# Ledger of designs, part 46: designed miniproteins, single chains, continued (3)

Each design is a single chain, and the fold is of that chain. pLDDT is the mean over its residues in the fold that is shown.

## One batch from the design tools (miniprotein)

Design m9665
Fold by ESMFold2-Fast:
Structure m9665 (fold): chain A 61 residues (1-61)
Amino acid sequence: SHMEEELRKLAETILDILEGKLPEEEALEKLRELAEKLKTMSEEEKKLLTEILLELLKKKK
């Protein structure tokens, strides 16, 4: 679904930031954008985002 695709992109961006793949300035700007999005997300969307993040972290194995 479109929502799952958007959440997967957000999860990938979060992982790129955490893994230090982005320059510090870009990482800070993306973190601010993510923080704003998280404020507007439903609890179900946040839960799904967390599940996608865990899936991607396991895939890194």
Scores: mean pLDDT 78

Design m9666
Fold by ESMFold2-Fast:
Structure m9666 (fold): chain A 60 residues (1-60)
Amino acid sequence: MVLDELSIEELERLREQLRRTLEEAERSDDPDREANIRELRRQLEELDRAIERKRERERR
C-alpha cells in the first residue's frame, strides 16, 4: 500500500483499523504474537509519520 497516495482521512482510518488489529493480536494465543505486535506497532508509527508529512505538505 502506497501511503503517500492516500488522504489524511484514509490514513487515519487505516490507523484505527491497525489499532483494532493490534488489540486482536494481543488477545491471540499465536506463538508469533510478540512479533506480530511489533510489526503492527511499526506500521502504526509509519502511518503517524505519513500523516504528519501530508499535513506539512498541505500547509505548503
Scores: mean pLDDT 77

Design m9667
Fold by ESMFold2-Fast:
Structure m9667 (fold): chain A 71 residues (1-71)
Amino acid sequence: AARTLDVEVSSLPKDPEEAERYLAEVIRAARAAGFDTVRLVDEQGNVLAEIPVTPDTDPEEAARRALEALR
């Protein structure tokens, strides 16, 4: 079964660079733990962005792209 990790956007740092670093660390940890997907969700649980996690995923690039999609 696919394993998904949900991250609330309200838990992200307000500074864009800190938010990107934080999300990159979350993606790296999710990849190491065998998750297939990281989802950015709002306070109501609506999915705002979905990040596929594979062995080839660059956590920094994936974090940047996901946060750019929210701006």
Scores: mean pLDDT 82

Design m9668
Fold by ESMFold2-Fast:
Structure m9668 (fold): chain A 57 residues (1-57)
Amino acid sequence: MEDIIEEVAREFLREASRHGLSEELARRAAKEVADRTGLSLEEAYRLVTERVFEMLE
């Protein structure tokens, strides 16, 4: 789980740095985590955004 969240958060940051931060990009990242971990979209969204903010300091 941790590795999947880390991987998806890193990909999200790469995409955001190239194309700008967007709600659609964040929702796509959450769906990827939900699909790979079995978490709900709501829970996946929370975990991905927390990890992204940790990476941004």
Scores: mean pLDDT 77

Design m9669
Fold by ESMFold2-Fast:
Structure m9669 (fold): chain A 60 residues (1-60)
Amino acid sequence: MKGLFRAVEDYKAESEEELSLKKGDIVEALKTVNSDWLLVKNLKTGKEGRVPRRYLEEVK
């Protein structure tokens, strides 16, 4: 699989650059922003944004 992650918890975006997630949402990693943040696409909504890495686990 190409860079697929699952949200382990709900996350609420605090800015328009961030993406809100619900627990269990599957996202595709597009880019590493820094050590704490990924740019992802939510496969359910098609929206893109930054998410804290700690809210994501790799799907295998």
Scores: mean pLDDT 81

Design m9670
Fold by ESMFold2-Fast:
Structure m9670 (fold): chain A 107 residues (1-107)
Amino acid sequence: MVEVSFSVSEVEAEESTWSARQLGPGTVEAEAIQTNEPGLRTTLTLRSPALTPEQMAEVLALLEEAARHLAQATGSPENISPEDAELLAKAREALDRAMQILNAAAA
């Protein structure tokens, strides 16, 4: 079973940052900080059964890519530019690929 936790909060941020990290054998967390005023912190935690080292490395790389694209989006949710829409689409694609690996491991 794959469990998903998601949170968004306002933060003061001078620059965009992104990260993905392993919290456990099948648990990963991605964080993106956007510099739109006010800045936004998005945190995504995914929990699955234990992953192989290769699956873990691929999931972390995909989540870091997703977080990077999200962090680079500068528009508000109320007014998304075409450039931000493209970045969000890339973030979604990377996240969907990570979820495919987690779901395959959970099967």
Scores: mean pLDDT 78

Design m9671
Fold by ESMFold2-Fast:
Structure m9671 (fold): chain A 68 residues (1-68)
Amino acid sequence: MKEEKEKKAVELLKKAIEYFEKALNDPDVKKAQEYREKATELYEKAIEIAPDSKKVQELAKKYREERL
């Protein structure tokens, strides 16, 4: 595994989770939708960078569980 790529992907996944939480808490429907789109984009980019990282897979699972 490439540790530098793993750290980058983990940071992107943490930001994806933050944007998703902002979407859930924002009373503005339009802003909530924009935050959801940002979260999805960051999630996809993180998986592309380090798909085989256990840390990335664990955070991705958390993101998917919260999305469902």
Scores: mean pLDDT 76

Design m9672
Fold by ESMFold2-Fast:
Structure m9672 (fold): chain A 88 residues (1-88)
Amino acid sequence: AAEARLRPGQVLLRLTLEKDGKVYEAEATLTADDLGMTPEQLIAAARESARAMKEDLEAAGYEVEITERVDPEKGALLIDIVAREKPP
């Protein structure tokens, strides 16, 4: 969805992978209460996961961009990870 608004204490991790002229998308919505975490702990864990994913994808030959969007009224975070094949 082009306008994903998150609920309080949630993080949305979205991966867009561009390979062989095809676009693949995967997303996971994480809720702090469901994981027994504080919102701050969930945000920290999600950022660490995004960083690790970037490192793994770059090692696999992808160019990776991470973009974060915060909803300041809700204390919610969207992390967009875009991975593209490196040109030859």
Scores: mean pLDDT 77

Design m9673
Fold by ESMFold2-Fast:
Structure m9673 (fold): chain A 60 residues (1-60)
Amino acid sequence: EVDELMNALGDPDPAVRLAAARRLGELGDPRAVLSLKIAAQFDPYPEVREAAREALARIA
């Protein structure tokens, strides 16, 4: 699940990336930290960046 969700952070559909960021935050798996940091900084959609920041706060 975590590996599939990390891949989904690169999905062309922003809704898929948003859902993946939120789910990774719920799981709290530290393997997602680097992928979420990249999404939080570089995702073109502000909603996805915010979801990734919230996910990072849950994991940290």
Scores: mean pLDDT 82

Design m9674
Fold by ESMFold2-Fast:
Structure m9674 (fold): chain A 63 residues (1-63)
Amino acid sequence: SSAKKEEQERLNRIIGRLLRAIGDGDLEEIEKYGKELGLSEKALESAKEAAEPLKRITERALA
């Protein structure tokens, strides 16, 4: 049905945003999109830990 296609397109968009947030080290966006995807607390912590080194590099470059 069209409704199922629209939901899949919505999920794909959120997944793309989550992956970009991880690459950018944006912990706030990771939490936001991860929760929208229904990720567990443990999965959210793992994603944030993976992104944390990138955030630290960015903050160091700006300091």
Scores: mean pLDDT 76

Design m9675
Fold by ESMFold2-Fast:
Order: structure tokens, then sequence, then C-alpha cells
Structure m9675 (fold): chain A 89 residues (1-89)
């Protein structure tokens, strides 16, 4: 029911209230992927990993980075990100 722009605004508000909310950065990456802004999605996924590197959030962000790089035609980098996701439990 929410537009992608409304979801972005809500997530940006969450990040403003808590700049260390790794989940909110992961969710922003997902919204930008859905919007087709792949490079922005990559930035947010990397930020989620930076904030919580050994977590399920990081594992999900690594998987989503793999998909993002595949969409950009960077299959070798995509495989590297998928491997990093498998290293997290």
Amino acid sequence: MKTLEEEIAELEKKIKENPNDAQAYLDLGNVYMEKGEIEKAIEYYKKAIELDPDSEVAAQAYRNLGEAYRLLGKDDEAEEWFKKAEEIR
C-alpha cells in the first residue's frame, strides 16, 4: 500500500533517529533495488554490513549485494558477495 517514496522517507526517518540501525539500511537497499536504483542499493547494503558485520542482517546484505552486482553484469563480484554470505551463520 505504501509507495516506494513513502517507504524511503519512513526508513530515512528511522536512520535519523538511530544512525546505527543496520536493519533500516538493509531495508533501504531493498527499496532502492525495487526502484531499480542499483548503485544506491549497493551503498546501503554496504552500510548495513559495516554496522553489523557478523549478523543475519549482514548475511542478507551480502546475498542482496550478490544479486545487485549480477544485475549490473558483474558476475565475478556477485559470486564473491554470495560466498561472504555463506561464511556468516
Scores: mean pLDDT 85

Design m9676
Fold by ESMFold2-Fast:
Structure m9676 (fold): chain A 74 residues (1-74)
Amino acid sequence: SAEELLEKGRKLLLEGETLLGLAAIYRAIGKIAEKKGLEEEAKELYEKAKKLEEEGEKLLKEGEALLKKGEALL
């Protein structure tokens, strides 16, 4: 139903935003590690951030697509 598509879309947007927020935290910690000369640890933290950003962006796109489908059924 339209309602189910809109509800699922909103949930995916929230989950995507949450992952992007977590990615920002990993990037901030990575910068601190880099400043302390912990290059390998910084690389691992940036890699985790990149994965979370990719997952978050995917969820945002899926959520937006579901919202558009739900709106089209109204």
Scores: mean pLDDT 90

Design m9677
Fold by ESMFold2-Fast:
Structure m9677 (fold): chain A 78 residues (1-78)
Amino acid sequence: SAEEALAEADRLVAEGEAAFAAGDYEKAAELYRRALELLEEVLGEDHPRVHEAKARLAGAYVGMGKPAEAVKAGKGVT
């Protein structure tokens, strides 16, 4: 259900934040990417929660030393 998908996305974001805080940017990027996929499927690309997930993913790519990937992940954030 949409509610179950949103709850899973929230869990993935929380785990991603913990990984990011621990300096595990690769794990954070993986978790944020999975959360973004669920949020886009349920809410669509223009939803504020999708923009938030894109920003988090971009931050993780910056932490990994991948600024080009960060720019791509942030596409559609205005």
Scores: mean pLDDT 83

Design m9678
Fold by ESMFold2-Fast:
Structure m9678 (fold): chain A 57 residues (1-57)
Amino acid sequence: MLYKAIASIPATSPEELALREGDVVEVLEELEDGRWLVRNLATGEVGLVPKSALEEI
């Protein structure tokens, strides 16, 4: 299922993915701590983002 970033978010650790508002991501895995492993469809980059920063398309 595809989601879009509703806010710009910096990566604060090596495991995190920086997002720009409007980026479209594919969810690969949902973690128990409220973060999702996603792939940015424009860049192909993979990393963890807070699910609260994403909206379903």
Scores: mean pLDDT 80

Design m9679
Fold by ESMFold2-Fast:
Structure m9679 (fold): chain A 73 residues (1-73)
Amino acid sequence: HMADSIAAIADRLEAEGRTDEAAKAYLQAGKVYFEEGDYEKAIEYYTRALDLDPSNEEAKKLLEEAQKKIEEK
């Protein structure tokens, strides 16, 4: 599973203290879940990316978009 592979890479980067790279990888995992229609998982990983990089405007916008998708279901 592509998103699971990206999330595993992000977990490793975070464990290594590579916080900026981990945040980007979590954001990418969220994007893959969003494309698959798994908005709950997309929210989970966008939130993780924001926990590591709170200033990431792209992650904030994507999180809001995924939240709206869940409400429309």
Scores: mean pLDDT 82

Design m9680
Fold by ESMFold2-Fast:
Structure m9680 (fold): chain A 90 residues (1-90)
Amino acid sequence: ALELAEQHEAEGEKALAAGDNKLAADHYTAAAYHYLLAGEYEKALEMADKALELDPNNAMAYYIRAQALKGLGKEKEAEEDYQKALELHA
């Protein structure tokens, strides 16, 4: 999980440097997911934040950020992001 997270983070940075905001957001979302699976909640939150700056309607990034926030004990913020993910997925 961690190696895949680091690979997606690096590919996201390359895509961002090339001006491909959608590809960068997709890679940051994947990095956030793999950091979340590794229990790296702060890195998962950072990557999800980067994805949402580039693609603010990304339901998966909100869902991943919600889980990372819950892992960090920020249950109120997690619930807000979870509801946003459900609204965007509907």
Scores: mean pLDDT 87

Design m9681
Fold by ESMFold2-Fast:
Structure m9681 (fold): chain A 92 residues (1-92)
Amino acid sequence: GSEAAHGVLAAAEAAEAAGGKATIEVEGDKVTLRIEGYGEEGRRGVEEAKRSAERAGGKATLREEGDTLTLEIEGLDPRSITGLALAEIGRR
């Protein structure tokens, strides 16, 4: 189902609760979650989102770039991708 999409939103919320910043970007069929200043809870949330995406049969990749942690997910349903894009617009 939409477990990967839910995991991405939960990870973004965890990072923001820790005082960090979270951004969700949709490019074609790929979803990117980027978190900055995320603390331990934000990192844990992103790792849980990665596991949820992989459990759902998707492909998830984590990158660390300085103080930014980036999760890229491929293989989500188009409806889940649209839902994530709309949710990110609503968070701004």
Scores: mean pLDDT 74

Design m9682
Fold by ESMFold2-Fast:
Structure m9682 (fold): chain A 60 residues (1-60)
Amino acid sequence: EKEKKLEELKILGYKLENKEVTEEQAIEALKKVYGLSEKKAREVVKLIKEKKYEEALKLV
């Protein structure tokens, strides 16, 4: 569900901003939850850090 995925990405972004998770932990979570490759997971983390949630959503 698109809305649920968007909420999950925003929560992940909040956790990254507050240093509750590392970038490495976020990459691993994205690989496990969405079945992403390492390269795609890194791009999603980059977009989330830039608050480009709609662009990140296109990759998950």
Scores: mean pLDDT 83

Design m9683
Fold by ESMFold2-Fast:
Structure m9683 (fold): chain A 73 residues (1-73)
Amino acid sequence: EAVSLEELAAASEEEQEAALERARAELAEVVDEETAERATELLREAVAAARAGDVEAALAHIAKAAELVREAL
């Protein structure tokens, strides 16, 4: 169900986009569409940071996405 950040960073750009679109759709079932889009954007930044080798920045973006979703619930 949850794709690990490391697996996502190793995936092709097409696979990353597909995973992010699935995450957005799943989030939109529990939070509003705007929040789902913002959280997905943060996850996209997390993937980019992980690919650059900045694990701390990647985890910070994931934490922000999780906080945004929690605040919307």
Scores: mean pLDDT 75

Design m9684
Fold by ESMFold2-Fast:
Structure m9684 (fold): chain A 55 residues (1-55)
Amino acid sequence: SDEELLQEGLERLRERLAEAAKVSPVAEAFGRRELAWAEQNPEEALRAYKAELAK
């Protein structure tokens, strides 16, 4: 479902943020902004994630 796909996409962003935090503060900041944008714009984030899955 769309709700499940959105949660999957958000979880992947959280995982990428955790990895970015291990690399540098700059990478962490970009990851945090990306996640925050997706949380505030779930419809657009879902469309972007579906586009990634479509390859």
Scores: mean pLDDT 83

Design m9685
Fold by ESMFold2-Fast:
Structure m9685 (fold): chain A 118 residues (1-118)
Amino acid sequence: SVTLTESGGGTFAEGSSVTLSWKVSGVDFSKYGVSWWRQRPGQPRVRLAYISADGSFQAYDPSVAGRATISVDHSKSTSYLNLSNLRVEDTATYYGALGTEDDPEAYWGEGTELTVVA
């Protein structure tokens, strides 16, 4: 079976940094692009960051550009999203997603909650 678990959430101070991680088991992680998304209460999910399967291409949403770094450790089947200079507006549930060219959102994680306090 496939397991899809994010971690690293919790309550953090404004101006601090956090690393969220997403471990995937039961699928060949190396064949997929990885994206990180967030959903604020009452709002749609927004894609924050993307990395291609070979790591040659990365893209970031303007809301986190310059503050976010996406990475993948294929030996651990784990993706990381580092967010620096946290803002209260970064308070959301964060999700990992795996995609192929044919199915860009094939697998979704369960979500991890991040709360940023002033």
Scores: mean pLDDT 82

Design m9686
Fold by ESMFold2-Fast:
Structure m9686 (fold): chain A 61 residues (1-61)
Amino acid sequence: SEDEELGRKYLAKALEALELGNREEAIKYGQKAIEYFEKAGSEEAKALLPLARAVVHQAKL
């Protein structure tokens, strides 16, 4: 779905931001990924939600 695809794109951006030490962008993109995965509701999206949440949590540490 479009929401699942957008969730994956934002998750990729969040992971890249986290790797670069850009915490603000990692939180922003991670939260967007969570929003889109929750909207998508697919099994694939549900499987990726814990990773998106972990990125946001890690960026807040």
Scores: mean pLDDT 89

Design m9687
Fold by ESMFold2-Fast:
Structure m9687 (fold): chain A 87 residues (1-87)
Amino acid sequence: GKGHGTSTLQFKSDQEAQQKYQQLQVQAQTLRETFRTVVGAELDIKLTVQPKTLIVEGSGLVEVGGERFRVVPVVENGDQISLLLEE
């Protein structure tokens, strides 16, 4: 299974895929900035637009008090990027 770190969205047209790419890119940038500011770590989120398809993938590693936690981006309801704690 690829349930961690990769989400694939399908659309009726390339224009819809591009519009969702623009919307989620704004969210991804906000998440990268928030993660850097609050956690002090790098969040790797990559969005790839393909014909009628948008791929959202990535991971972040946070270290707090000597413990390491991995977070992965997941797209919920095709509209919002959420970060899930994997470990």
Scores: mean pLDDT 79

Design m9688
Fold by ESMFold2-Fast:
Structure m9688 (fold): chain A 70 residues (1-70)
Amino acid sequence: AKLEEALEHKELGNEARKAGNIDEAFEHYDQAEAIALELINAGEDVEAAQRLLDDIGVQVLVIAVNKVLA
């Protein structure tokens, strides 16, 4: 299912971030976000997709803040 694909990309992004592979993390987060937005627009799994977007947003914000503070 598309939701499962989005969740898989989020987990891959989290693993890349923990490994310090920030560019790979952003690539996976972008894929997860795109799928989640497609689900919301289709009216499918909207609550789960919104929660996924919130989680990704927090991870992206943490990465962005860390880069700016360097």
Scores: mean pLDDT 78

Design m9689
Fold by ESMFold2-Fast:
Structure m9689 (fold): chain A 57 residues (1-57)
Amino acid sequence: GLTEEEKKELLKLIGEILRLIGELFDLELKGGSEEEKEKIKEKIKELLKKMAEIEKK
């Protein structure tokens, strides 16, 4: 199972991912460019990779 420190880091990453998802939805609603949306998607992918690394340990 995860340590208390690993759980706190996961919660922090989840919070960051949720904020970025909110930004992505805001861009969709405002008619943001595909380039703007792809930048947010890339940031989300990087945070998901960090989460996977913590879960593997």
Scores: mean pLDDT 82

Design m9690
Fold by ESMFold2-Fast:
Structure m9690 (fold): chain A 60 residues (1-60)
Amino acid sequence: PKVFSVTFDNIQKAIGAALSIMGELPEATVSLSGSTVTVTVPDNPELIAKAEALLSNLSS
């Protein structure tokens, strides 16, 4: 699987991002540690691309 870890400016942003990813990409496993969101995506190019786009948009 592909793993992404993104640290957000604050815990509220991290929670919002995690919820958005869970809603948009239910195939992924999402975990939170402080303001860091870790997303584990199945080894599927479409899902990986979707996760990258979502994290890019949510982190900025």
Scores: mean pLDDT 81

Design m9691
Fold by ESMFold2-Fast:
Structure m9691 (fold): chain A 60 residues (1-60)
Amino acid sequence: SEELEEELRDLLLELAKLGHEEEAQELVDELHARIEAGEDLEEALKEVLKKAKELLAKIK
C-alpha cells in the first residue's frame, strides 16, 4: 500500500496548501484511529483517500 500512502500524502499536502490544513489533519487523525481500532491498513487508506478526493473536488 505504498502507492496509496503516497497518493494520500500528496492529496493532504495539496489540501493544506489550499488553506484546508485543519481538515487535512483530521483526515490523518482519522486514518490513525482506524488503524488503531484494528481496521485493515489498505481499507482504512481507501476510505480516507475517498474523503480527501471528495474534499479536494469540492474546493477545486
Scores: mean pLDDT 83

Design m9692
Fold by ESMFold2-Fast:
Structure m9692 (fold): chain A 90 residues (1-90)
Amino acid sequence: SAERERLLREADAAFALGQQYFDLGLTTPGARVQQAYFDAAEAHLQRSIALYRALQRDFGVTPELQANIAAAEANLAAAQAARAAIGAGA
């Protein structure tokens, strides 16, 4: 289905952007810029999870989609923890 392929591409792109911003947050000096990168990572990872869950709802549950959701949720938790660590110093 063209819709399935579109949603999968959007979910994968959001996941990749989330990972990219998380890595930038870990490697870029400065609390304010790190916070902005972790906020961006959280937003993209939340979008990725929502899109993968929409794929499961509309097209069925697969081990690949379950693994992708689990990976996105783990990365989201890591980004949230990293952001909280910055905020604790304020």
Scores: mean pLDDT 89

Design m9693
Fold by ESMFold2-Fast:
Structure m9693 (fold): chain A 54 residues (1-54)
Amino acid sequence: MEVEIEFSADGREARVRGLRSPEDLEAVKQRLEAMGFELVEYDPERGELRFRRR
């Protein structure tokens, strides 16, 4: 998988790397939001997202 998802040790945060397209962002966002996470940080220059559990 070109997009890498890393969960924090306590499972409360998720960090995503390797976003290359709007489609990657949308797919990852939908998946993590369905798991109860919310997007807290987006870095388009690095292709990174941070999520936190709601």
Scores: mean pLDDT 78

Design m9694
Fold by ESMFold2-Fast:
Structure m9694 (fold): chain A 80 residues (1-80)
Amino acid sequence: MSEEDFEAEVKLALGLIYYSIAKLAKERGAPLDEVIKTYEKAIELFEEAIRLSTDPVLRAEAERNLQIAKEELEKLKKEK
């Protein structure tokens, strides 16, 4: 594993944590603006993971999670 791939894995893991926090916050009735910000942070982290990744499997995982997070954010913006 390269330094870049390690950083990409860390970014992906943090993105997954923020995604999970956003889902839980929404389920528990947190303010919509806070949920949106948390999803936006997850998206940013997934985009960084894609940018840093030289491993095609890691990049594909990050891209898949980015797409899911973007779809959830779009749904939330329509709930306003």
Scores: mean pLDDT 85

Design m9695
Fold by ESMFold2-Fast:
Structure m9695 (fold): chain A 99 residues (1-99)
Amino acid sequence: NLEEILQKCYLNAVKKYSLTVEQQKNVYENNQLVAEEVKKYLEENQPEKAVTYLEDKIKILEILIEQTENPEEKAVYQASLETLNCLLNEIREEYNIPI
């Protein structure tokens, strides 16, 4: 279940970055929107498109982390990145998609 995988990845990221309740909510809501699009591709039997979509979102977060000087915003982007990398790895394993 994609939602269970997302929840596991999210909880691990929250613990790693010691996020405030507001930051946790922002990470969860933003990653939930990404996961909904991923779920749509998987339901349409397009797992390679789901992987490409996640890789594109991860790349955007990496750029935002590098460009962000605000430590609170940077922590949110870092936790989001950790969550999406975790989700990407779980999907690759589930659908046997190579790195």
Scores: mean pLDDT 84

Design m9696
Fold by ESMFold2-Fast:
Structure m9696 (fold): chain A 64 residues (1-64)
Amino acid sequence: MDAEASAAAGAAAARAAAEAGQDGNTVHLKGMEAVVRSADAGADDEGVRAGGAAAGQTMKELGY
């Protein structure tokens, strides 16, 4: 998985949890879980960092 795909997965997971009405800790956990999955799928350190940054940015945009 490349950095862009990892970033998209992290952001999508965080947004989905937020839209489901989960608290900020759960939104963060779901975003990070998607990033860990991308690492297991062969994402390098750049991909993992991009996923984490995208999840964090999505949380900020959603007010978390």
Scores: mean pLDDT 73

Design m9697
Fold by ESMFold2-Fast:
Structure m9697 (fold): chain A 56 residues (1-56)
Amino acid sequence: EEEFEEALKKLTPKQQEIAKIVREGTRRVLELEAQGKPDEAARVADEAYRKIVDIR
């Protein structure tokens, strides 16, 4: 989306990676929930959170 692309241009490389992780993680969680896999969705969300904490 336009807002996401414009926001990325003003972020540091670390912040850009975090934004990408959040976006991809959210998309993956929604896909897994739509497939009836809430436990896997929770695991993906946890993994994304841990990656963000590790970058910071």
Scores: mean pLDDT 75

Design m9698
Fold by ESMFold2-Fast:
Parts: structure tokens; sequence; C-alpha cells
Structure m9698 (fold): chain A 88 residues (1-88)
């Protein structure tokens, strides 16, 4: 899907250390597929990107949003997001 393509672009930008670009792509993925596993993964990616930018409060908020969405979806990724939120 287009949302999955933007999630992938966000991950590629993150690997390239273009954290602001990664956040832009993750936001587009969320817009295209809200309340989905793609959105949860994009929230998690935004948490990682904000953490790299030193924006620890924003990183924590996005990890918490990812954890909440993953729990709502019954996804095994919820625990990973909760642990990242605790570390920031």
Amino acid sequence: SEAEEYLLKGREAYKAEDYEKAIEYYEKAVELAPDSEVAGKAYYGMGLAYKKLGEYEKAKEWFERAAELFKKLGSGYAKAAEEEAKKV
C-alpha cells in the first residue's frame, strides 16, 4: 500500500541519518493508514527519530502512542514500544 511505501521511505531516511525527513515520511504513513499496524510502526519510527534529534520528551510521547496503538491492535510490538518509552 502507499502507507507501507511511506513507512519504508521513513526507515530509509532514518538509516541515512536524515531524521527530519524520516519524521515527514512517517507522518504521511500515519495519514494514509490511521489506527493500523503501519501507523503503529510509523509512531515507533518517529520516537526513534526524535530520540536521535535529542528531543526526548517527543520521543517518549511517540513511543507511548505506538505502544497504545499496538496494544489496541493486539500486536506483539507493544512491549518493544513500552520499553523504549521507559528509556527516554
Scores: mean pLDDT 90

Design m9699
Fold by ESMFold2-Fast:
Structure m9699 (fold): chain A 66 residues (1-66)
Amino acid sequence: APLETPEEPPAGIFVGPDASQAELDAKAADTIARVEAWLDERGLPPEQKAAILAAVRQALDDLKAS
């Protein structure tokens, strides 16, 4: 019979109703790190990379404050 193992997402990637501030912070930090790595892979200029990272941090802060 077809059997699927349940997905085991990394800590903080799926935030449920029991999510703590620590889990939200972990998800935000992971998102920033992934965006930074993605921008490095794209070879963006340092100025553009810094601007995008600043915008991502602002958006995540807005989400946490909302």
Scores: mean pLDDT 67

Design m9700
Fold by ESMFold2-Fast:
Structure m9700 (fold): chain A 55 residues (1-55)
Amino acid sequence: SPELERLRAERDRVAGELDAAVAEYQKTGDPASLARARELVGRLAELQAEIDRLE
């Protein structure tokens, strides 16, 4: 479905942002990067739940 395709694309985008935030935290130790990573983990869980609901 078009909705499922959009959710999968959004999940892939958020996963890339999470990888970048984790890499920044590993490089700098910046607590803001860790907080960003935590927010993105929550967003990925929400997206996966929506994908699972449609599958």
Scores: mean pLDDT 87

Design m9702
Fold by ESMFold2-Fast:
Structure m9702 (fold): chain A 94 residues (1-94)
Amino acid sequence: SKEHEKEILKSLSVGLDKAIDLLKQGKIEEAITLLEHMKEALEAAAEKLGSKKLKEYAERLGEIIELLKQGKIDEAIKKLEEYKQQVEEEIKKL
């Protein structure tokens, strides 16, 4: 449902903020662990709801996790900030 999807996106936005804060503190491994848990939760929700949008959001987290594992921290932070803005815009449309 749109209401359930909105709740998931709100939780995603909160998680993205927390990941950005962890990365700005230099807590890279904690940020990766959080993002991996968020990705798994989005993949499970996408399967349960049949949501292509949630699947695409999970894939986007996967790309950011890969950047972090490559040590591209500044690029990953920029992508997380852009992703958060897009999620907040999508919540407003629901």
Scores: mean pLDDT 87

